# Designed miniproteins, single chains: the designs that were tried, part 31

Each design is a single chain, and the fold is of that chain. pLDDT is the mean over its residues in the fold that is shown.

## One batch from the design tools (miniprotein)

Design m1049
Fold by ESMFold2-Fast:
Structure m1049 (fold): chain A 89 residues (1-89)
Amino acid sequence: MSPEEARAEALRLNAEGEEAYAAGDFARAAELAARAFVYTLLALGIEPTEEELALLREVAEALAAGDLAAAQAAEERLIALVRERLAAA
């Protein structure tokens, strides 16, 4: 998959995820957000780490359970790790 194709797919999945979240389908929104994250990293030429994938799974599980506080905590940790890797690149 080209970086351009990966970026286009990430944007599409993010838009669908926002619609699912607005509709209250948190499980679907979490699935789409997880896919969008992976495609965003691939578009940047970055392979996601196991730690980042584990945190993304925590966000998805918390969102599916309706635990917004747990989802936010895991999301903040995930964003911090990704930002550190991007700043180091």
Scores: mean pLDDT 77

Design m1050
Fold by ESMFold2-Fast:
Structure m1050 (fold): chain A 73 residues (1-73)
Amino acid sequence: GLARAQALADAFGRLWRERPEAVAAALAEMGTTADEAEHVAVRALLQPDDEAALARLERITRAVAEASGEAPP
């Protein structure tokens, strides 16, 4: 839902600001570009019933959180 998408997008944005090198490395390991990650976050926020977009945002946010030494949201 929207609340989950917002929490994940907020966590991703915060980590990107605080740990940009770790986020970039995690995205590269996943084969995902920063632009693709942003597109997924926007899709999940604009289409909160798109479970595939939400699941992909959750995978991305989990990976960047773990790379940054934080618990996933």
Scores: mean pLDDT 80

Design m1051
Fold by ESMFold2-Fast:
Structure m1051 (fold): chain A 63 residues (1-63)
Amino acid sequence: NALKEKFREELKKEISKLDPNDVDALWEKAAEVMKKFLDEHPGELSTEELYKIAEEVIEEITK
């Protein structure tokens, strides 16, 4: 799904600017990007699916 791929790339870009040890800041940024995508694409994405992608991205950078 191209929209999920766009979300993953956008989130990676935004989160890479932050301190990977500040997990609270990473999740605040993830919530902002999720809200943006849900607002821009109403009914096309579920919050649950975006949350799963956000978990994957945050785990990748905080390992």
Scores: mean pLDDT 80

Design m1052
Fold by ESMFold2-Fast:
Structure m1052 (fold): chain A 88 residues (1-88)
Amino acid sequence: MEELLRRAEEARRAGREEEMLEYLREAARLLAEELIAAETDERRRQLIELGLEAFEEALEAVAAGRDPAAVYAELEARLAAQVAALEA
């Protein structure tokens, strides 16, 4: 995980945006798989899966030229709404 995030940061600084997005996607997928494997609560596993989907959509939006700050704010709001819905 840490190595993939480091490579993503290096790619970002070098202007290799496509490579950065690839590393971030791989890191998110590995994190989600690890969290799902450790989780015994079905609702929390569903939340992790939804979170990964939202994150992948956010990366696609950034790749399509949307403002990363706006995409991040939308992602944060979506994740907060998903948590609230599962706690209700």
Scores: mean pLDDT 73

Design m1053
Fold by ESMFold2-Fast:
Structure m1053 (fold): chain A 60 residues (1-60)
Amino acid sequence: MRGYEFSDPEALRRLDDAEWAAAVAAMREHFGDPEKLTAAVNAVLGDRAPPIEVREVELP
């Protein structure tokens, strides 16, 4: 099963409810395109966190 792994998942936990909702919406919109998904998530994080990397992985 196709999935994604984040280099710093704890950075996403530091978002407030509105920012988290925006990040989830961006991830859903760009699911299946790891490059665009990575860019969209980092745009939501802005300058408040280091840029994260997203890698496509095979899940069990």
Scores: mean pLDDT 68

Design m1054
Fold by ESMFold2-Fast:
Structure m1054 (fold): chain A 67 residues (1-67)
Amino acid sequence: SLRDRLLSLLGLAEGESETVNLDNFLSLAESLGIRIPEALRERLLALDPDGSGTVPIAALREVIEGF
């Protein structure tokens, strides 16, 4: 499923850091053929309201699991 594929990608990032660059994560998902629905993309972007580009992996995981 979309959720399982995104969580697998997120699990790889957790091995190196507690945060992830959201644009890099979205680009990687798209490069692997994972199509992110607009509603999910908007929720993920809302995790970075100040535009820092950096999001806690725990917060990203919760949004993906809750979608």
Scores: mean pLDDT 78

Design m1055
Fold by ESMFold2-Fast:
Structure m1055 (fold): chain A 87 residues (1-87)
Amino acid sequence: SLVDRIRASLDRLLAEAPSMSAAELETMAGVVFADFLEVYNSDAPEEEKKEIGKLALEFLEALIALSTDPRVRARLREMRERLERLL
């Protein structure tokens, strides 16, 4: 399913995240957030939108935990809060 493919992709990105720079983590988070917004604004089933949104939220929370740069952490938290408002 699309959900399973997204989950596998996000798991792979999280495995690589500890080796990424602060800028790379922020860029990756932005891409994931933008991809979720595309799904959210599409004609996809509501259940699929909610499940993908939960996966994106868990992904952002994991990146926040891994990030040590205060400015990047602040921007990631802002993305997480915006995503939570949509769910």
Scores: mean pLDDT 83

Design m1056
Fold by ESMFold2-Fast:
Structure m1056 (fold): chain A 82 residues (1-82)
Amino acid sequence: MEIDPALFRAAYRLADRDRDGRRPSVRDLQAALKGFGLLPDDTVDGVWGPGLRAAVRAFQAAEGLADDGVLDDATLAALHSA
């Protein structure tokens, strides 16, 4: 899965906006990614599934991070950078 890291950041920031800088819920992140066309599955269920993990891995690979598909501190720092 190829992903534009700028679009992934935009989706993450949109999901995080209503949480006042806190980590967004899985559901909010799924909705934002789907809105940007980065998550084609239409199931927004709040469950961390393989599609969401693949999208996170693609972002990590594009940014030169470890591609474990987990929102670790390094991945979160990259997502919050302008």
Scores: mean pLDDT 70

Design m1057
Fold by ESMFold2-Fast:
Structure m1057 (fold): chain A 87 residues (1-87)
Amino acid sequence: SMLAELRARAEALIAQSNDLLNQMVALAKGPVTAASAAQSDALADQADRVGRQAEEAGRKVSPRLAVEAGSTTGLARMAASSIKIAL
């Protein structure tokens, strides 16, 4: 069904956002350098784009999926800020 297809797409985008967040968390646990800060910014920008797509897809399915997507994007941005502040 159309709803099942929309749900599968939203869940795939949320999974992609979670993968990006995990990469940022791993980066934050390592040495803080200008290079790691730049990589964190790039990952945060990518997570923001994917997160917005996930929220849009989620809204077409349920409020819960939209909130889940937004939470992952927010956490990625916070991780990027933490790395920059630690420089």
Scores: mean pLDDT 77

Design m1058
Fold by ESMFold2-Fast:
Structure m1058 (fold): chain A 68 residues (1-68)
Amino acid sequence: AAGEAAARASEAVGEAMRLIEEDPEKGIEYGRKKGEEIAKLYPEYASGFEAAVKRVEEEARRRLEEEK
């Protein structure tokens, strides 16, 4: 159901963003892995998960630039 997909996506994004603060690369990896898992279970929402993964990568990129 849409609610389950949204709940899983929200939890995954929150955890990925938390991981990005500690290790941006680990956060990106976690986000991609969880996004793929959720997209397989709920293919009708796959495009939304792709957008969420891009947002996680964008935040990680900003964090990496600050560390350089």
Scores: mean pLDDT 72

Design m1059
Fold by ESMFold2-Fast:
Structure m1059 (fold): chain A 69 residues (1-69)
Amino acid sequence: DAGGLGAVIGANIGGAPEASGAATQGMYDHSGEKNGWKGGAEVARRGGGPDQAATFAEYAGKLASEKLG
């Protein structure tokens, strides 16, 4: 269901702002780059398929939930 950054943004609009915000913040501030999970976003940007985008969205959501509670 995820299309990389597009899916993360869509999730934010669709009611998952914490997950989308955390993913965007991590990429924007390079925190996701340090953790390596930015790879999913890069794969999506380079035309990665829905599988990569889905795992990225799931990982971003998990990170947001764990850090934000």
Scores: mean pLDDT 47

Design m1060
Fold by ESMFold2-Fast:
Structure m1060 (fold): chain A 69 residues (1-69)
Amino acid sequence: MKLYRHKTSGKLIEINEDDTIRELAEKIAEKEGVPAEVWLERFESLGVKPDTKVKDVLDEVETFLEEVE
């Protein structure tokens, strides 16, 4: 499990690499107050499907989130 920061909002989100992109979108939605569907569309624009594991698409995740040191 790694801590990430949303590049635009600065909100901190704990990411489990075994989570799906759908589960990640739901976590972001809870922190940001933006519907998970909006985040799923953002990932889809990068070619990432909801059922994909975070560990398989870390580069795409890092488009929106940055790992906290």
Scores: mean pLDDT 81

Design m1061
Fold by ESMFold2-Fast:
Structure m1061 (fold): chain A 112 residues (1-112)
Amino acid sequence: SKEELEKKKKELEERIAKDPNDAVAWFLLGLVYYELGKAEEAIEYYKKALSLLPKDSPLYPIALVYLAELLLVLGKHEEAEKLFSQLPRDILASDITDEEIAAAVAAEEARR
């Protein structure tokens, strides 16, 4: 629901205010903004998450795919292509399960 998304948004913004290096919070905030229809802000939050995540993080390729697909939706084809070229194969955000996202998030939370 929109009310649940607004609640999650507030909680994640409070997490980031306390720890601006919380890569998980930045990634999840990107997901929330995307669901709220704010694609441009979602892109910036995914970029912030990627800047904070180590490349060997299971969350890194997930955030990269989500960013690349949003860039395609907004017509930023060249920028999206550069990101897709960093992936080992053609992977879509729709190929990533909620369970895989939860597992990747849990792995990064354990690193904090």
Scores: mean pLDDT 84

Design m1062
Fold by ESMFold2-Fast:
Structure m1062 (fold): chain A 105 residues (1-105)
Amino acid sequence: VRKKLLELEMELGAAITYYAVQRIVAKKEGDTERAALYDKHLDDYQAQLNEFTRLIREDGSLGELNKARDNTIADLRAHAAEFRAKGYEETAALEEKLAANIEKI
């Protein structure tokens, strides 16, 4: 369980860092809609990361891991759909890839 939680934390943490940088780039380019989508979704991703970190500290069960992972996958796929609907296909594809990677853990 702990090894899988660490893998989940690392995958999501790296993605959050990447998206935070892309938010700054979008703001500098004047793409206010793309920047606002990153702001909205980054808060959700940080909450999910905090939950994985909590489960690591508290020696969370396999059931708690599965629930947190499934919630994260659902949120990533929903966010991907929102980015795609707005024409941000590259970001949508990256979120779908992250969801697929997390699903394999």
Scores: mean pLDDT 80

Design m1063
Fold by ESMFold2-Fast:
Order: C-alpha cells, then structure tokens, then sequence
Structure m1063 (fold): chain A 72 residues (1-72)
C-alpha cells in the first residue's frame, strides 16, 4: 500500500510537523509547553502513526492519507 510506504518514509517529518502544530496550538491557547509535555506529545504522535502504519483498516489508511496531505 503506497500510503503506508510514504508514511514510513516520512515518519520523522510527519512527527516533527505534528509536534510543531501541537506546540503552536498549546501556545495559542495560553498553555505552557514544558519538556514533559513535549515528550508526551511526541509519544502520542508516535503511537498514532504506528497504529496507522500497522493497520489494514480503510479508516486508518484514510487517516494516513490525511497526514501526508498535511505535509503539502
């Protein structure tokens, strides 16, 4: 599946992009981004990407496509 291969190839870039967006969102909401919060966000993003890559469900494949689209 091309979407899964692209997710694996771009995993680090997707993680960095989602982490940056999450940090910006928290700052915009007036919330502090501590090292502990950054670690928790990174772990959560990693778990989500791992689920998408390792799932054969159409819904997860569509979520993977949405993540790739967010890089454009």
Amino acid sequence: MEVKKKLEENKDKIKDTLLAAAEAGREAAGLEVTPERRAALTAGIDAIIDKIINSDEPAYIHQGQNLLDSLE
Scores: mean pLDDT 74

Design m1064
Fold by ESMFold2-Fast:
Parts: structure tokens; sequence; C-alpha cells
Structure m1064 (fold): chain A 96 residues (1-96)
């Protein structure tokens, strides 16, 4: 539906902003801030009832991103955030 596509497009925009925020926070040594931002996003996405399989895959990549934050691994963090973005982009294409 158009409403579902619009919602996923908003979530996609939110993930792109989150990626740049958490990469910058990790680069500055603010790991707790990056963890809180990703954890809050996981909670928000888990509250979604539309496309549960897609939400599960997105949340899985966000959880892997948290593991990279805890290690101070910026490259691994970006890779997992990009994978979460790819899952939402693929879902939007299938709904379009």
Amino acid sequence: SSAEIAKFQQMLADLRRLTELVVEEVRRGRLDSAELAISSTIGSFRSQTAEPDTMEKVVEHLRKALDHVRRGDVDGLREEMDKAIDELEEAIKKLS
C-alpha cells in the first residue's frame, strides 16, 4: 500500500541519519551514546507490525551493529547499518 511504502521510506531516511550519527559518535569515543541511539531504534522498529520478516532482518543487522559499536569497529558498524538499509530498500521495491 502507499501508506506502507511511505512508512518504510521514512524508516529508511531515519536509518541513514542514524548511520552517520553513530559512526561519528564511535569515532569520537562516545560508545554509550551510539549504543543508546541504535538500541532506541531497535525498540522503535520492533514495535512495527507491518512486514514482520523485513523488520526482523533489519533488527538483526542493528543488533550486529551494536556488537561493532562495543568493539569500536567503525567499518563493521557501517557494514551492518548498510545491510539494514539494503533490507528496507528491497522491501520498498517489492511493495512498489
Scores: mean pLDDT 87

Design m1065
Fold by ESMFold2-Fast:
Structure m1065 (fold): chain A 83 residues (1-83)
Amino acid sequence: KILSPQLAADLAVESFAPVLFRRFSTGEALAKAKKIRDTIESKGDLSIEELVEVTRKAALEVGLSEEDVEEISERLRKRAESL
């Protein structure tokens, strides 16, 4: 299944949100969420597998741990499977 840039970005941001707000201040979490959305939207159409890989890389770039990255990836897969 191929996701539109907007849908891919929405799924990624929703998957990141609980972790970002747990690890960062509200202002930092919002700024990081916007950067993640902009980055994913810039990639164009993505498969679920491509979205998971881009999301994992984005999480590491914003300084999240491997444990947080796995939580985000699992959340993203569950949401994508329900579409």
Scores: mean pLDDT 81

Design m1066
Fold by ESMFold2-Fast:
Structure m1066 (fold): chain A 62 residues (1-62)
Amino acid sequence: MSVEELYLKTMELLVEAMSDPSVPHSEVQKLAREVERGMRSPPEKMKELFLKTEERIKKLLS
């Protein structure tokens, strides 16, 4: 998966988490900050960070 595809997937999940009333706003803010840090990271670390963020969002939604 490309970095762009992974970013889009992570953003889609983040929007879903933002729309879920069972997810605390503070958790969504933390996830948004993780995505922001990912965007400022080198490509190798960016991919790893986006994958970890996706896993965290999926855990919150499950």
Scores: mean pLDDT 77

Design m1067
Fold by ESMFold2-Fast:
Structure m1067 (fold): chain A 111 residues (1-111)
Amino acid sequence: SEEEKIKEAKQIINDLKNGNYSALNKNYKVLALLPYARVLEKNGDYFNALILYSTAYLANTYFLEDKDYIKNRIKELAAKLSDSQKNEAKNIIKKSFKGHPKLNEVLSLLD
């Protein structure tokens, strides 16, 4: 159900908040990041949707055709968030992706 997808998406966000990106791979949740981001966005959860789109981009859990789509979703969702929310999202993303070569690119999309 959509409610179960929202629940699973929020669990992924909690794992990312704890810097536990490796837990996503163990549970195959990483394979569903883009669908989870879309369901959160559809339900008005722009903050958590932004984090999952950013995570999908960094984890390469998308087809090449979706690359520009994901980058555009990150930019548009960032524009809907307060500066405080954008800074919180950046901190969550940094915690799981320290040293990732695309990290600075993703963080700049949130500005």
Scores: mean pLDDT 81

Design m1068
Fold by ESMFold2-Fast:
Structure m1068 (fold): chain A 98 residues (1-98)
Amino acid sequence: EIQELIDELKKAIEEGKPLHEIMSLLVRLIRAGAPEDEILELAKMVVDYLESIDGRKRESPEEIVEAIRKALAGELPYATSDFESIVLGILEEERRKA
């Protein structure tokens, strides 16, 4: 269920899981049709968490959600950032398993 994915994502952030795992959970939530407000709140948590680790400025929560939505719609043919590369990799794994 969507709530279980939300709880798993929050736990992954709390436990300091790798970026790939955190992004995979966010992609799954967006694909599952989680409400926009919930998605944006979770994306903000992800951005805040990543910035807290290395102090490096990240994409905004809105930019992250937009990139994932574009990738899911097939509108992102190649990665222009490390973040987009991770998202496309996750989608390719899901496509192969499905």
Scores: mean pLDDT 75

Design m1069
Fold by ESMFold2-Fast:
Structure m1069 (fold): chain A 75 residues (1-75)
Amino acid sequence: RRQTQQRIIDQIIQQVESTMGPDSARYVGAAMYLAFRGNMDSARRYFQRAFDIGGATPQQRQQMQDMFDQGVQTY
């Protein structure tokens, strides 16, 4: 179960890095950390900032937002 959580985090970060670059991946990492600590409001702010920096398309934002929400809910 912890292994599944780590895999989801790594998968999301890897996809963000390959799509939007390392700066966006850094903010997604911080968002995941905050989410798993129960700070969902701050987590969502960092996640949104990652997309703003990376210049993500609406489709990319939606796909990665869905992955984020699913990953957090699965923990």
Scores: mean pLDDT 70

Design m1070
Fold by ESMFold2-Fast:
Structure m1070 (fold): chain A 71 residues (1-71)
Amino acid sequence: MVPELSEELREEIYNLLLSMGLSEEQARRLTEKVLELLRERGEELAKEWEKNNPNNTPFVYYLIEVVLKES
């Protein structure tokens, strides 16, 4: 399922990025990029994730990977 844009999702992404060893500034910046990506292309990316991700990786992790590769 596509995550909804919410404060809970924002905190989930932020805390996940912090757990990856990123600073608070980096985590906030990348969280906003993930949310922007979801806002602009969420439905498209969800369909591509489902089609190209047979391992059933959570969509939030997929979005984070996309942002990290582009950042």
Scores: mean pLDDT 74

Design m1071
Fold by ESMFold2-Fast:
Structure m1071 (fold): chain A 68 residues (1-68)
Amino acid sequence: MSEEELEAFFKKYPVETLVGMFGEIAKDEEFRKALFEVSKELKEKQPNKIIPLREIVRRAKERVEEKK
């Protein structure tokens, strides 16, 4: 994952907004990286479909839990 892609993601979803939506877990850099990676993967595989935020968050949490 490139720094440019991460910066674009954080510009679209500022940390304060993510913390407001998901709580303290959004302060975890690994969670934010997982959220970006999952969002990118699902968007690339299904560019013409609306991907529910719940599914993206669930997969991101699973990736973080696997690392803990």
Scores: mean pLDDT 68

Design m1072
Fold by ESMFold2-Fast:
Order: C-alpha cells, then structure tokens, then sequence
Structure m1072 (fold): chain A 73 residues (1-73)
C-alpha cells in the first residue's frame, strides 16, 4: 500500500539520521498528506509547515516523491 511504502522510507531515514519517534511520526503523516493532496508531492513544503515540521520539508518532499514514483497502478 501507499502507507507501507511511505512507512519504509520514513523508517530508513529515521534510522540514518537518528530521528525521534515524534519526528518520525510527524514526517510520516506529512508525507502521506502530501501524497493524498490534490497537488501531490508539490504540496510537501506547505504541509510540513502546517504540521510544524517545516525543518523537515525537504525530507517530506523527498519521501513523497519517492513513494509516488514507486506506486504501481
């Protein structure tokens, strides 16, 4: 599922960068919201700011774009 793809990407980056459980969950939610938005991954910066994780906007965008590319119709 889309959620499984996003979760795997977030968990990988969280381990790589030593992110907290709170930061991991916020990035996961922001990435899913960006993917489910009408604008898709382009909305990532706006959504990250809205959810209080603007410092991770680039990470959220990266995860959303990767998940979008891995989606099979």
Amino acid sequence: SMEDIVRRQVDRLARQYGLSDEEREQIFRASLEALNSDEGPVSADKIAEKLGVGKFAGTVRYIAEQAHREMIK
Scores: mean pLDDT 79

Design m1073
Fold by ESMFold2-Fast:
Structure m1073 (fold): chain A 98 residues (1-98)
Amino acid sequence: MARLEEAIALEREIVEGLLSDKPTTPIAEHVKRAIDAINEGKYDEAIKHLEEALKQLEERGIRTGLDHYLREVLKALKEGNIDEAKKIVDEILESLRY
């Protein structure tokens, strides 16, 4: 992992972005747009935003629990398992509240 402090700071910004009306980082913005797209039934848009968020996390060398969950959501959407994708999203949001 590249620089633990940078990973922690970015993960905090992503969490704060997901819990706010206005995401402050490009990664948080992509994750929030993906969740909104899933709720709107726009699964192709959700896939695109999840792939961009994961790409940016990988390019920065950041490996967190969040990247694992985002990969699972992406896999479920690509397999057409919408119920599983929504369940994983709910689990992410619940973990961020506790």
Scores: mean pLDDT 71

Design m1074
Fold by ESMFold2-Fast:
Structure m1074 (fold): chain A 72 residues (1-72)
Amino acid sequence: PEYKEYFGKAEEYAKKGKYEEAIEYYEKGLRILEKVDPKQAAQGYLLLAWFLRSLGKDEEAEKYEAKARELE
């Protein structure tokens, strides 16, 4: 599925330290996943939020935490 290709690209960028690009591709994958499996997408958004908080991006993390709550 296309969302898995986006997750693969996100992982590649993250391994290269290109976190901005990694976040972009992870979000693209989650946008597709939420239409087919909202519960799994919610878990993905929470993981992305946790990662953003680890980088000190608390405001951006809150956006994804809110999205995850809507999908649960």
Scores: mean pLDDT 82

Design m1075
Fold by ESMFold2-Fast:
Structure m1075 (fold): chain A 77 residues (1-77)
Amino acid sequence: MEEEKERAKEIAHQLLDLAEKIYNTPEVKKLADSAREAIDNGDIEKLKQIEKEAEKMGYKFLTEALKVARDMLEKLK
C-alpha cells in the first residue's frame, strides 16, 4: 500500500515534468509546482482547482496529466 502510493506520486511528478518540457512556459511551471505540492500533501481539492485552471488556459496535456495524477491518488487513499 505505502509503496503503491509512493510510486503513484513519482509517476505524477514525472507527468508534470513532461508537461513542463512540452509547453516550456512560466505559467505551466507555476501550475506544475503548485500541483507537485498538492500531490505531496494528498490535497485532491487543490489538484481539481489546478486541473480547471490548466484547462481554461488550454494546456491539454497538463490537464490530462493532472487528471491521471488525481485519479491515482484518489484510488490509493
Scores: mean pLDDT 81

Design m1076
Fold by ESMFold2-Fast:
Structure m1076 (fold): chain A 59 residues (1-59)
Amino acid sequence: MVDKESVKRFLELAGIKVKKDATLEELAELVKKHKEELESLVEDNPQWKPYLDYLEKFL
């Protein structure tokens, strides 16, 4: 089960602005739109790679 708070935190760590009350659908769209920024974050923080792979599979 994808946790909204964790997805929001991951996006914010990559410098992506997220609405306070963003839905999972809106978060999924942001992950898809900002894939390059998230991949860059993962290169600097390899511990996040399994989470990015998880999100790409579920979103």
Scores: mean pLDDT 78

Design m1077
Fold by ESMFold2-Fast:
Structure m1077 (fold): chain A 75 residues (1-75)
Amino acid sequence: SDDDLAALRETIRALALARGVSEERAERFAQTVVDLAAAGDYELAWLAALSGLDLPSVPVPRSVGELLEAIRALA
């Protein structure tokens, strides 16, 4: 849903900022993950999040909600 995409964007942005990424780069990174998820490419969205946030390997998400839950578990 649009609410899940907005929550995903803000969660990724906040985690990137907490890791010392600049505000501009954190925004662009979060937008890239959201754009991939919105296109239904949850595998690439998850891999992008992993590379930027040093996240553990988990089963590939199949929805925005599953992706958001996996990201939130690391906040």
Scores: mean pLDDT 75

Design m1078
Fold by ESMFold2-Fast:
Structure m1078 (fold): chain A 87 residues (1-87)
Amino acid sequence: MEELEKEIEENLKKAKELKDKLTNEPPSSEEELKEHQKYLEEMKEIGKKLKELAKRTGDERAEQAAKEIEEMIKESEKVMEEQGLGK
């Protein structure tokens, strides 16, 4: 399924871009802090979509991509917590 592989790759790419913004671009303003929180939320939604896709299709690549995004979320949350952005 060509569309399935493309969907997995596009979602994984988006999650990586969001992680890079969260880890390499520390917020210097309240506005940027809100943007970082939004990036984390978008990454969580991408992870959820890939989990549903894996459940629907039984595709191991979708399961692997979902796990990779979960690890990226954990790393991003850790970086945000260290920056005082968690709470």
Scores: mean pLDDT 76

Design m1079
Fold by ESMFold2-Fast:
Structure m1079 (fold): chain A 57 residues (1-57)
Amino acid sequence: MTQDQIQQSRQRSRDGLLRRARDNLRQARQSTPRQAQKLLRNADINLQGAQQADDSL
């Protein structure tokens, strides 16, 4: 696998994770407390994944 292919894959993954995290945060504000807790947890996981991908770029 080339460095170029790895970099493109990481950028797509990071951007996807960031979008999902933002969507989860928006939905959490409009949700019940229990649903919000799950959405916030998913947002945190996605943000951590995006941060790790960013550190690899």
Scores: mean pLDDT 75

Design m1080
Fold by ESMFold2-Fast:
Structure m1080 (fold): chain A 89 residues (1-89)
Amino acid sequence: MKKGAVVVHLASPATTPSEAIEVGRKAAEELGLDEVTIHVRQVPPDATLEQALAEAIRDGENIKGYDVVIAVALDRASGAGPVVRVLEK
């Protein structure tokens, strides 16, 4: 049984986590993960999508007890959809 985590970092104060969480869950399902824990973090309001993604990747690399971590970043102010990185541990 593979343990997964979805680490979501949200830039801008108006960004809701629901779209980013759904994208992360979809990626976990595609990878066949049996158990998924979701971690949501807000970055400072002035952070860019690139900074949010870099922090999500860093957090994902540093968390323990998971076989796979899916890092997701979303910035409503950028107009772009969620960005996903899969980290195998």
Scores: mean pLDDT 74

Design m1081
Fold by ESMFold2-Fast:
Structure m1081 (fold): chain A 83 residues (1-83)
Amino acid sequence: SEKEEILKLTEKALELLNKMRLGEEIDQEERIKVGDELNHPLVLEALSKYLDKVNENPNLSEEELEELRKEIIEELRKRLEEE
């Protein structure tokens, strides 16, 4: 399903952003591939919303950040279903 591929891509992008924030080593080939595929407007809105929330509260725990990523994915799923 195209919707499931979009959701999977967004989840992977959010995970990569979190790894970059923590200074963790990331697979550059995977980063490039994900970046090349991040051309859907709803995905870009979801990533922007995540970054806005992180910037609003930089002291979020890892558990709170994981819940935030789940919230963003569920909101994206809902918007894709409204098509």
Scores: mean pLDDT 76

Design m1082
Fold by ESMFold2-Fast:
Structure m1082 (fold): chain A 80 residues (1-80)
Amino acid sequence: MGDAERGKKLYKELGMEKMFGENGQGKGLAPALDGKTFSDEEIINFLKDPAAFGFDFMPSLKGKLSDQEIRDLVSYFKTQ
């Protein structure tokens, strides 16, 4: 299971608030990523391959973060 507190730390350390907003609510060209609108798997797939969703300007987190760290980010987005 993911850890929302670790996800919050990773979100800030990666500067993701500049792209997704303070709580993942969406900002500028980035979509809102929340656990009420999207499944855990949809958020994981987006973070691993944003280009597949039309956001090729966003970096893939696949290979930059562990699968556990990606799950921690998903848990944080679900707290939105």
Scores: mean pLDDT 65

Design m1083
Fold by ESMFold2-Fast:
Structure m1083 (fold): chain A 72 residues (1-72)
Amino acid sequence: SAAAAEEARIAAMTPRQRQREIVILEASLTLYDLQIAMMKRDEKNWTPAQKEELRRLEERRREIERRLRRLS
């Protein structure tokens, strides 16, 4: 399964590799939070395409959060 493969990958990581991945994922979360906040400022003008884009950004953000939790 994807979860088992990810667990095995994390178990094989060095402390340096783990810390580097944590920093990258934290930076990614910050960028997604900023992008989501910027989109929400223009909510009065939202198209169906813009709503779908927001949904995808929130899904990607949740995926990054799951990965970050597995590393901690």
Scores: mean pLDDT 83

